# Ledger of designs, part 38: designed miniproteins, single chains, continued (5)

Each design is a single chain, and the fold is of that chain. pLDDT is the mean over its residues in the fold that is shown.

## One batch from the design tools (miniprotein)

Design m17368
Fold by ESMFold2-Fast:
Structure m17368 (fold): chain A 77 residues (1-77)
Amino acid sequence: SALVEALAAAIERLAAAALRAAGHSDAEVRALARALAEVAATQPPEEALAYARAVLRAAGVPEEVVDAVVEALRALL
């Protein structure tokens, strides 16, 4: 959907540098952004942000950076 594509692009823009710094390829960054966009389009904001936090932590992003990215995503949702 156009909403999922727009959300994925915005999430990629906000999270790409942090995910690349954690060792993820451009293809992995795009896949993670798409997964987050699907959840953001279908779940309540609280659930989407909780999922984003868990994914970023699992991806190896430091806690202070996770907090900054999640706050930026809150403004997007």
Scores: mean pLDDT 84

Design m17369
Fold by ESMFold2-Fast:
Structure m17369 (fold): chain A 72 residues (1-72)
Amino acid sequence: SEAEELAARAKELGYKAAAAYAAGKEEEAKRLNEEALRIIEEAYERFGEEAARAALAAALAGAKAGYEEALK
């Protein structure tokens, strides 16, 4: 579904943002986080609270994975 596609995009953006942050690329991390937040907002507007919560959970899961991958 489109809601699942938004959640998948949020997860990828969260991963990239956390990896960028861990690498010291603060400006890039900020832009990626803003994009992830826009996807979560879109999920809310189009599909409601439950879809937004799923997209947020996906973004956080992606961020955790990206941060761990970037650290030694």
Scores: mean pLDDT 87

Design m17370
Fold by ESMFold2-Fast:
Structure m17370 (fold): chain A 74 residues (1-74)
Amino acid sequence: AEELRKKAAELEEEAVRLAEEGKMVEALRTAAEGLALLAEALALSAGGDPELEAQAAALRAQAEALRAKAEELE
């Protein structure tokens, strides 16, 4: 779980860097990948906690929305 959170943090930093360089499509896709990994980490750590499961589902939905935005910008 911690390894997934670490990778998610690295992808978040990469997304910020890409956005600062004006690479918005790449930034959105990278941010979406990071959110998906964070959602997976939360799901694995939930232990039956419905609030954590709901947060994981929300992060997956956000990742999907960011991917859709990236496709619209192409």
Scores: mean pLDDT 80

Design m17371
Fold by ESMFold2-Fast:
Parts: sequence; C-alpha cells; structure tokens
Structure m17371 (fold): chain A 84 residues (1-84)
Amino acid sequence: MEEYKEFKELLKKILTNEAKALREIHPDDPAAQRLADALEKASKGEITLDEVARLAREIGQDGLASYLRTLAELEKAFEKEKKK
C-alpha cells in the first residue's frame, strides 16, 4: 500500500521540478511553457504522462519524453497490481 503512495508523491515532485526547470531555462519559449503547463497538470492527475511525453517529443526533448513514458508504464503497473 505505502509503495504506491510513495511513488505518487515522488512522481509529483519529479513532474513539478521538471516544470520549474523548463520555465527557468526557457522562459521565452512558448513550446517549453506549454510542456511545463502539461507537466504541472500531470502532477495533479489532470492529464496522462503519455500525453506529456508526446508534447516533450514534439519540442525535441526526446530524453524527457522517454523518461516520462517509463514513469507512465510504472504508474500503470502499480495501478494494475492494486486492483482486485
């Protein structure tokens, strides 16, 4: 039970930190701001990590996109293991 809660808390921290970094490094880039907004929405559960990964890939952030896809697969695995 606690492992999934800890994962969700860590995931929220990762997503919010990445959003802040994008806003600080690329303040004048509309694509980076859109990705930062998407990361913040994903941290609140408003959109999927797969959707954010697609946006990251569209702006050339391939490493971040791959990382987000891996996190999305881990989240899905945790959710499946907890269902009856």
Scores: mean pLDDT 78

Design m17372
Fold by ESMFold2-Fast:
Structure m17372 (fold): chain A 77 residues (1-77)
Amino acid sequence: KPSRAELEAEVAEALARMVLAVSRIAASRATEEEREEVAKETEELARKAVALLREAGADAAAAEVEEEAKRIVEEIL
């Protein structure tokens, strides 16, 4: 069975991926005035998610989330 730390890493990864999915939906619905704010919020949430993933030892997942967040921010701007 996975350790508690491994389970925490899996939950953190799932939450991070969900945040990125919601951010992409928000970006697609944002007005031009809202796009800059959505981009800032996405970047801040991604930073927190990456920190949590690295704290849980999920460095590979953290790198994937960081790269995906960068892509979403670039798509918004």
Scores: mean pLDDT 74

Design m17373
Fold by ESMFold2-Fast:
Structure m17373 (fold): chain A 76 residues (1-76)
Amino acid sequence: MVYYSLQPLIEDYKKNPDRKVYLLEYGSGVRNGLVRDELKRNNIPFEVVQVQPEDVDKKVEELLKKDPDALIYVNR
């Protein structure tokens, strides 16, 4: 499942905490830090995936094929 907003991802994770959470990041930036901090405050483990902006859709498809139940945050 792909999320634009962090709050729906957090709520969905809390309903079933055995799912993988992927955080798609474009290099380094203040927004990336804020998202990571919010997930940490909610005790949600996540994996950071560095991507180029043009490769986001391809990376989302790859992650969902690997783990169909994954929660993927995309910062667009």
Scores: mean pLDDT 80

Design m17374
Fold by ESMFold2-Fast:
Structure m17374 (fold): chain A 68 residues (1-68)
Amino acid sequence: GLADAARGAREGLAAGGLGGLRAAGWHSSVEAQKAGDDEAARLFRQAALAPTEEEARRHLEAGLKVTG
């Protein structure tokens, strides 16, 4: 659910690395979608598809802001 999406995104941000951030983005997107938060799901999906670590971090943080 939404709490799982937020937890996964925070863990991904703490761990770092492009592959890890992308994996966190995909997982959090799926959990946000299950919770019905389409905006959070969209932002976390952008993190999963981000070409750089900087962009992946930015999108994960944006997703976290809208999960409140």
Scores: mean pLDDT 86

Design m17376
Fold by ESMFold2-Fast:
Structure m17376 (fold): chain A 90 residues (1-90)
Amino acid sequence: IKEGEDLLLNGDYEKALEVYKKELAKRETAEILYLLGAALYALGKYEEAIKYYEKALALDPEYKEAWYGLGMAYYELGKIEEADEYFEKA
């Protein structure tokens, strides 16, 4: 996980995505699903990022980072009202 987070911080989003997909194959957690969403968001794949954030929240509805991620992705898609609702949950 930390290896993938370091890749996200350094802008190596495609490698981060590969690391998180390998971790997801070993175990499915809200954290891994969120990190996959974050990597997809960083690549500009907002609709795909939303799907992973929603999966993270299906496992852990209190995962604040995933609510924030949904807000950011909806904001980037121009859905400002929906973005504001998700930020309120974060």
Scores: mean pLDDT 80

Design m17377
Fold by ESMFold2-Fast:
Structure m17377 (fold): chain A 55 residues (1-55)
Amino acid sequence: GPVEEQARRILESAREVAERDPELGRIVLERAIKELEKLGVPEYAAEARELLETL
């Protein structure tokens, strides 16, 4: 649905930044986690947290 599509875009955007610039990616992923939690999609928030842990 629309929420899942928005969650995917947030996560993909954050991942793309992290791939290019890990330091900036940490900041963007922290913001993405908050946005995903606000959207009520804990699965996507968990994925963003796991990605942040790899940086």
Scores: mean pLDDT 85

Design m17378
Fold by ESMFold2-Fast:
Structure m17378 (fold): chain A 84 residues (1-84)
Amino acid sequence: NRSKADELHQKGKKAFDAGDYETAKKYYEEAIKLDPNYAEAWFNAALAYGKLGDFGEANKYAQKAVDADEKEFLDYIEQREAAA
């Protein structure tokens, strides 16, 4: 599902770059549903909420991006430990 999440995240980034923050937010949220540890998708969703003026949701999503980034890092460490 990471590949599918990556596709949705790229569509979100394309919409964000076009100034379509509502569409960007929807794609980022779908990417997060497929991969809840996708830190960049959480962070970009927070930026989209901020652009839409929803600072409460932006702060919430930014915190979840930090949590997801920590999980991605821990998964990386666990892979290294398993390979050792």
Scores: mean pLDDT 80

Design m17379
Fold by ESMFold2-Fast:
Structure m17379 (fold): chain A 62 residues (1-62)
Amino acid sequence: SLPSPELVEAVLHAMNGILYEKAGDYEKALEEYRKAAELASGVDPRFAEWMREKAEELEKKL
């Protein structure tokens, strides 16, 4: 089956989060990971959990 539009959008936000984190832009990375978690929550619970863990880790650095 094709991935849901919500999961595709969540993956794109996660990719942006990784890029911002590598650039040292932790505030933008945090926003992107939170968005990815929200979009994935109903369609891929494990991916949503991973994104929440990434967001929590970044909050500790801010």
Scores: mean pLDDT 85

Design m17380
Fold by ESMFold2-Fast:
Structure m17380 (fold): chain A 58 residues (1-58)
Amino acid sequence: SEEAKKLIEEAKKKYDEMVKNIDRLYQEGKITKEQADELRKILKDQYEEFEKAVKESL
């Protein structure tokens, strides 16, 4: 559906921005590699779960 597409596109933009922020924090030495890797995994899992839920519901 058009609604599903729009929600997924918005979620992808937010996901990309959050990953970019994690990468910046790591480069600035504000978080460890382990913390960066874990945060990226959490965000990826959340995005994929959201995409699946939206596609199944809408």
Scores: mean pLDDT 86

Design m17381
Fold by ESMFold2-Fast:
Structure m17381 (fold): chain A 81 residues (1-81)
Amino acid sequence: MKKKVTLTLTFEVPSKEQAERAAREAERILREILGDGVKSFRYELSDSEKPVLKLTVEVEGTLEQIAEAARAIQEAMGRAS
């Protein structure tokens, strides 16, 4: 059964440039796994020397697909830190 879920993911990033690359990579991963299930994708950066990247994503899919997407994003972000 498909579920509609809002995911909020927060990452501390070294720079605004790295934050943009991280956001683009996260969107790519989400669209590869969920396809049309990605209903909205938004990111925000804190206005600070060590910016915090906040991803807010509205997705529709199975819990398995959503969990896979979240895991893939965490793995990608973990390698960047």
Scores: mean pLDDT 77

Design m17382
Fold by ESMFold2-Fast:
Structure m17382 (fold): chain A 68 residues (1-68)
Amino acid sequence: SALEEALRLQEELEREVSKLSEEDKEKLFELAKKHLEKLKASTESLEELEAKAAEAIEELLKLAKELL
């Protein structure tokens, strides 16, 4: 499920974030806030929320890897 994918991606994101500097963590946090605002604005169902959450975590993971 999208939720299971989101949880797996979140675990990987936590591992990558632990390698980042404080400044790079702040950059990732700002991106996370933007995704949360978008989720709040467009959430009509749990399935849509799960899918968008997985996508958001994937984008955060990509940025975290690029910052290393």
Scores: mean pLDDT 75

Design m17383
Fold by ESMFold2-Fast:
Structure m17383 (fold): chain A 62 residues (1-62)
Amino acid sequence: GKPVITEENRKLALKAKQEGDELFKQKKYDEAAKAYREAAKLDPTNLEIEKAYQAALVKASS
């Protein structure tokens, strides 16, 4: 069947995840959570992005 998301959106999601990972390493958890949320909107099928988003939210709320 046709893919649920486009190749372009998948690549954009990975870039947003990489930006979130960089912010997470800098302990900028609120900014990381926002980047991961945008990545999840671009590729909702990527479970690693969803896990990263949840982890950033937990850290931001500490």
Scores: mean pLDDT 81

Design m17384
Fold by ESMFold2-Fast:
Structure m17384 (fold): chain A 78 residues (1-78)
Amino acid sequence: ASSSEVKSQKMPYSEAVNEIKKNSDKYVVNEEVEGEVTLFYGDAEETLYKAQSENPDAKIVAYGFKGDKLFLVIKEKD
């Protein structure tokens, strides 16, 4: 939809996890990784779909929710 704002930004893993902790009501850390990750933020279903469709082989390393919004951190395959 033309009004869906799913944002994505590359950043260090530690920064991405801090953003989730700061901005989420509930969060889960699945795996600790080193280096750069991509943080997606937006409507939960659209964010998950975009992250998975653009990065089908990426690992979901952390995620958090704030209402209907999802913060999703993925590590791209090497």
Scores: mean pLDDT 79

Design m17385
Fold by ESMFold2-Fast:
Structure m17385 (fold): chain A 85 residues (1-85)
Amino acid sequence: HMEVEEMRKLIDEIIKKVNELAEKLGLTDEQKRRILSLILSIFLKAYREKLTYDQLIEMLKKAREYYPEFKEAFDAAIEIVKKHK
């Protein structure tokens, strides 16, 4: 189970990384908002359903398959989650 404080730290680090990637990749504000919304919804679901870090990583991998245009953002989120596992 992920504690609220752990979840907050993960989300904060991911938001920072997605903002950095958006600048690097020349993403629009709309694309950046969409990526963040997708990632945050996955994290909220994982928190509500008391999922493990491994289950969260699998959800992110699945989302990466559905949104290949956001692969770099999902890859970064997966690595951040692995780091905190």
Scores: mean pLDDT 82

Design m17386
Fold by ESMFold2-Fast:
Structure m17386 (fold): chain A 59 residues (1-59)
Amino acid sequence: LSAAEREALIAELLAAGLSAEAMAALRALGEEGEALLREAFERDVEEGVKLLVEGVEKV
């Protein structure tokens, strides 16, 4: 993902209801967090939020 694509995706996920706690945990995952963001980019926004929340909670 380009930096612009990642920034746009994060903005859409936050607008769709991704919590600040989930975002902080995602950032703490580092490379695993990047893999989750890539998966979310390939999903619709609602499924992307669900994937990120579930992925963060599993790690």
Scores: mean pLDDT 69

Design m17387
Fold by ESMFold2-Fast:
Structure m17387 (fold): chain A 65 residues (1-65)
Amino acid sequence: MSKEELDREVEESLLLMKASIAKKTGDWAEAARYYAELAELLERQGRHEEAEEYRRLAEEYARKA
């Protein structure tokens, strides 16, 4: 795995964790932001189905904020 690929995997894991924590604590704006960043990261990797799911979550939590 290249340095770039490793960094992307770490960033994906961190964003997922941060989004989950924000969701649990009721920080809807932060949860929406992290899910949106996850969706963009996944889309750039060609993981379109997963990106769409996180994009939907980002929109849902943005409405709660």
Scores: mean pLDDT 79

Design m17388
Fold by ESMFold2-Fast:
Structure m17388 (fold): chain A 80 residues (1-80)
Amino acid sequence: DERVLRLTLEVLRLAHLVALGLLSEEEARERVMELLRRLAEELGVSPEEAAELLTERSRRIAEENPEEVKARLEEVRAEL
């Protein structure tokens, strides 16, 4: 759960860096793909399944801990 949340925040951070022009879309895409592949290996699932799990679990974590997710997202924004 926390691992999926951390990866979600890292993906959001990469997206914000691209929006600011500090990172290319190509480089950000490669980083996201690397993160998904590592998650897939750790969980023993396919990369496609890892992407689905990341999306679904991130949604569930946000619903169960909305204040914690909000605080962590604000930390990402503050770093920009």
Scores: mean pLDDT 68

Design m17389
Fold by ESMFold2-Fast:
Structure m17389 (fold): chain A 84 residues (1-84)
Amino acid sequence: SLEKTKKALEEAIKLNPENADAYLGLGNVYFKMGKYEEAIKYYEKAIEIDPNNAEAWRNLGLVYEKLGKTEEAEKYFKKADELE
């Protein structure tokens, strides 16, 4: 379940606060729940720790697209593409 995945990722962050992949994972959980503002928060934390994480940039773009913010979405997609 998404709630079990969320708890596991929150525990991973408590053990290692620099775990960018765990923040990316939390962003993904909130995105799947339709909680787009929380998803943005965790994706931003992932890129703060690892700015070369193309997946985090790509998924941030997908959230902005869901919010109807097309220009912001395109900017994040371009950043993801530049990293791969």
Scores: mean pLDDT 88

Design m17390
Fold by ESMFold2-Fast:
Order: sequence, then structure tokens, then C-alpha cells
Structure m17390 (fold): chain A 72 residues (1-72)
Amino acid sequence: MSEKQLEAEILLALGRMFRELGRKFKEKGDIETAKELYQKAIELYEEALKLDPENEEAKEELKKAEEELKKL
């Protein structure tokens, strides 16, 4: 695994964490915090895709996070 692929995996994992936190805050009714967390997840997924453009998981999770943010 290249350093870029490893960095992309770390960013993807962080993005997943922020997205999961966003969902939890949305469930609690804290929409402002949920929006902030989804935006951070989106930024992390976009950065992961810059390092590994063929990462299908990052592409899929980016789309899901964008959809979740739009519904808020």
C-alpha cells in the first residue's frame, strides 16, 4: 500500500466517524451540530478522493453524506 493510499484510508475512516456522529446528533434533534459534522465528513471524503481517485467506497460515502446534509 502506498503512503497516499494509507492517508486516503485514514481520511475515509475519519469521514465515517464524523458522518456517524452527524447521524447521532440529528437523532437528538441537534441539527446545527449534525450539519457541521456532515460538512466535515464531506471535506474528508473529498480529500481522500484527491489522494485515491479510484476509491469507490469514498465516492459512495461522499454521495450519502451529501444526501444526508441536503435533507437537514
Scores: mean pLDDT 85

Design m17391
Fold by ESMFold2-Fast:
Structure m17391 (fold): chain A 63 residues (1-63)
Amino acid sequence: SMLEQIARDAAEGLARIARAVSELSGSPDAEELVQRAEENLPGLLEGLRRSHERIQEELEELE
């Protein structure tokens, strides 16, 4: 779905930025942010998929 695609692109973009910041600053905190973003990507996609399905179900109930 469109929402899933947007979320994936956003999460991947954030991971790229965090990685670039880590390389430029040499901060271990930035590495943790990259790891967290990558680990949470599947959860974000699953959450958005469920939200989309719920919205679609509610719209069908109106018609």
Scores: mean pLDDT 67

Design m17392
Fold by ESMFold2-Fast:
Structure m17392 (fold): chain A 66 residues (1-66)
Amino acid sequence: MIEEVKEAVERAGLKALFAGASAETVEKAVREALELVEKNKDKPKEEQIKLAVETIERTTGVKVEL
């Protein structure tokens, strides 16, 4: 995985956690985001980051700005 994509996933997860999402929900969201990124590893880095952030936002219900 591209380091910048991994960092974006970690930052988005932490922001969702700090915004009040439960640890269990954040863990699920991060896992789903990482799985989606792996399936889309052929796409540009920016698109992988977008997919990961959108997945975390959808799963946690929290809007995340990086």
Scores: mean pLDDT 81

Design m17393
Fold by ESMFold2-Fast:
Formats: sequence, C-alpha cells, structure tokens
Structure m17393 (fold): chain A 60 residues (1-60)
Amino acid sequence: GAADAERSLAAAEEALARGDGVAALTGAHQGLKLARESGDEELVRRAEELVRRAREMLGL
C-alpha cells in the first residue's frame, strides 16, 4: 500500500544522503512499484525523481 511505498522511498532518500547510490536505486525502484500499485500519482512522481537522482549518482 501507500505506507509501504512511503517507507521504501524514505529508505531511498536516506541512502542518497549517505552517498549509497546502489541502495538508493534499489529502494527507489521498490518504492516506484509499490506507488504504482497504490495508484498514488504523487508517490509515483516522487519515486521517479528518486530513481533519476540515484542513477545520476551512479553515473548512469
């Protein structure tokens, strides 16, 4: 549900803050899947932004 998506995205944000791009990308992808399942457009947009930031950190 939305709460699971929010937890995954929070973990991804913490990983970005630590400079852990791999953990951030994993958490962001998990959060994106959960956000899409919940139908929450704001969570989907937040997850897509975190995927983009994690990819940039990894030089992808």
Scores: mean pLDDT 87

Design m17394
Fold by ESMFold2-Fast:
Structure m17394 (fold): chain A 96 residues (1-96)
Amino acid sequence: SAEELKEKARELLEEFLERLKNASVEEAEKLYDETLERLYQLAAEGGKLDEADAEALARTIAAVIKVLDEALKRLQAGEDIEEVVKKLEEELEKVL
């Protein structure tokens, strides 16, 4: 169901955030790539839902990916990881 896939996305993001807190920039880039791959897999599974639910899930996942991309760019720019994680948690709550 759409709700089950959305819950899997939340669990994936919670794991991502916990790992990110102890990551270097290089480790964060690898973690980002792994998380993106899993998010794209969830989007593909969502394509098997009714069209409206598939589109809604695809939009949610796209919004999550954008937020993750912005967070990675902030880390690459040398921003404090604690501040990046805090803002990322706030932005993810808005899209989930």
Scores: mean pLDDT 82

Design m17395
Fold by ESMFold2-Fast:
Structure m17395 (fold): chain A 55 residues (1-55)
Amino acid sequence: MSDAQKVAHLVALGRYALSQGVPLEKVLAAIRALADELGLSPEQVAEVEAALRAL
């Protein structure tokens, strides 16, 4: 999976979790852990976080 696909997948997962009533802070913590496992850069993690905060 490309890094762009990983970012898109994490954004989709985060949006889904927020729609289920999971608090933003918990979603961001989970996204950071998953991004670390996937080898994403801090810049790519920031992109996912910005997308989720813009909702």
Scores: mean pLDDT 81

Design m17396
Fold by ESMFold2-Fast:
Structure m17396 (fold): chain A 72 residues (1-72)
Amino acid sequence: MKEEAIKLLEEAAKKEAEKDPSISEEELEEAIEEAKKKLETMSDEELEGIKILAESYLSGDPSLVKEYQEKL
């Protein structure tokens, strides 16, 4: 669960960064690393929620992902 959620979050973050060329590779890597640290402190139920949100974002529904990112 955790590993899968982290991988989906990384994919979503990289996809978002491709849309904004002002984001440096260092900034992106740092943001991903911070998100990973956050995920490591979460329960299995919270991780399942993140997985669903990341999958929704990758499928083209960014609204839920943006709302969740505001809480990071």
Scores: mean pLDDT 68

Design m17397
Fold by ESMFold2-Fast:
Structure m17397 (fold): chain A 74 residues (1-74)
Amino acid sequence: SEEVLKRQGLLLKQEREALGLTQKELAERLGVSQKTVSKYESGTSSIPSNVMNRLIDLTVEEDFVPALKKALGL
């Protein structure tokens, strides 16, 4: 349903913000356009499995210390 896609998009936005990334920066890391990331986050497009797998890899491989500093306004 559209509600499932919107919830999936909200989770993507939360993960991106936790990584301290802009939509453009996330798009570069996922190998897609910024407009595509915007569509995923708004729930107007489904997130393909290959993109979801890349996002999971980013949450595991990224240095969370800079992301935490950014989130804390440090």
Scores: mean pLDDT 73

Design m17398
Fold by ESMFold2-Fast:
Structure m17398 (fold): chain A 68 residues (1-68)
Amino acid sequence: SIEELQEEIGKKASGAKTAEELKKAVIDALNSTDAPKKVKDALVKAANEAKTVEELIALLGEALNESS
């Protein structure tokens, strides 16, 4: 579920200090949860397009809110 995905992202992203660490946490969470493919694709796209940690967090939040 999307809620399960949000929780796993938060859990794995806790302590992430760089965009690369946060991106890895998102990908790991996606591989560990049963979210719809559309949601997973949107989050992967956001992770790949973000240039900073702040931008990544904003894009992930938007993708999750639109899919919730």
Scores: mean pLDDT 73

Design m17399
Fold by ESMFold2-Fast:
Structure m17399 (fold): chain A 89 residues (1-89)
Amino acid sequence: MKEKVEELKKEFKERVEKALAEGRITPSQYQALLESIDKTYEWVLEELENTDDEEKKNRIIQIEGDVLDAFLEIAEAISRLEREGRPLP
């Protein structure tokens, strides 16, 4: 499972790098997302070591992916609103 977590972390970092390259997020949002990835994946790895339930392990990995997807979506939405000259929510 550690390999699967590292693969998901790598895939998410690549998605965040692409979002920055395409101008969908700011450099400051990019740094915040990278810090969030490193901190949350460290916590996920600790939780995976503390359980022997394969279904629970898979669920934790899935939830982490969903949460990171939500963070990227929020960052992109904020960046878009800022570019459109609208007040931030």
Scores: mean pLDDT 77

Design m17400
Fold by ESMFold2-Fast:
Structure m17400 (fold): chain A 56 residues (1-56)
Amino acid sequence: ELEEVERLAKEAFEAKEKGDEERFKELVEQLRRIHEESTDEGVRIAAAIAIQELEK
């Protein structure tokens, strides 16, 4: 799951740089789902930080 957060964050960052708003939104939504559903505190924190850095 931590690996998934890292991959999703990287893809979201790349989508944002390319101006692909639809892809960016999809990836941020997946990060939000991990943040909401994960029982691992480290994974939830990692997802929250990624979302904070990526969101407008």
Scores: mean pLDDT 77

Design m17401
Fold by ESMFold2-Fast:
Structure m17401 (fold): chain A 74 residues (1-74)
Amino acid sequence: GKITVSFYENGKKLGEVEIDLDTPLSKAAESIGIQAPEKVRVKVYGRDLGVFPSSVTPKELGLEANTPVEVELL
């Protein structure tokens, strides 16, 4: 399934992309011209899931298809 990921830095939205659940967040960022840092903060429906390596996939985070995901670049 697909999931939409929105990238933020300092509270500003940089962009969004739709990816497969097994795609690393770093590769999602790279696909829209963003160089991912080593670590990112992940939020879903306003809930902070914590800080993870940018190499993590939505599937590894237990996220379902069609869930909007917010990724803050650190």
Scores: mean pLDDT 87

Design m17402
Fold by ESMFold2-Fast:
Structure m17402 (fold): chain A 87 residues (1-87)
Amino acid sequence: MAALKAELREAARQSMENARRLKEEALEAAKKGDIKLAKRLAVSAMMNAMAAAVSAWLAGDEKLEEEAKKLAKEVKKETEEAIKKAE
């Protein structure tokens, strides 16, 4: 089980990094007025943050799960605010 838990923790970290990158891309798309792209990138960022939370939970890493859930909330708030401001 040690190898599987290590892989799940790494998957969670990778998904969180993808969520952060996609969030920044969504914010830039919104800033440029590309609302359709911003919405698509925001959904992708949210999906990556949620996948990270699930992977962390399966690994039994409560702190990483909390970080991933916090990231999901931040992604939702920041992308929704940016898109609303650009519309």
Scores: mean pLDDT 88

Design m17403
Fold by ESMFold2-Fast:
Structure m17403 (fold): chain A 82 residues (1-82)
Amino acid sequence: MLEEIRAFVAAQGEILVRAGLDPALVARLGELLVEGARAKAEGDEERVAALEKEYAAVAAELAAALTPEQLERAEALLAEAE
């Protein structure tokens, strides 16, 4: 369900921002995940491919900006969220 995916993405995003990740990049990743789920539900394969490419680019930018301390904090907070 798109609503459930959106809620899950928002909750995970809050955890990542709390860990010190860039809130704009985290929000963009969340938006791309929700849009990707919608495109898959609609059977729009071209849109899915475009969104996956953009997601990979934003994820790489976020990963390049991460410090080892931020990564450890994010992993700890995500583990607590189960």
Scores: mean pLDDT 77

Design m17405
Fold by ESMFold2-Fast:
Structure m17405 (fold): chain A 55 residues (1-55)
Amino acid sequence: SAAVQAAVDALVAAGLSREDAQARVDDYLAQGLSPEEAARRAIEDLERLRAVEAA
């Protein structure tokens, strides 16, 4: 879906490899989340990682 592709591209732009970005979204999809929800959660995880790196 367009939402999944946009999220993967955003994660890659933020510093993840494309493989890691895709795997994170796919993991949420495997849990039964919608593509839009999976995309949102993957981005939230990245924001949390950035906060830890800044500390």
Scores: mean pLDDT 78

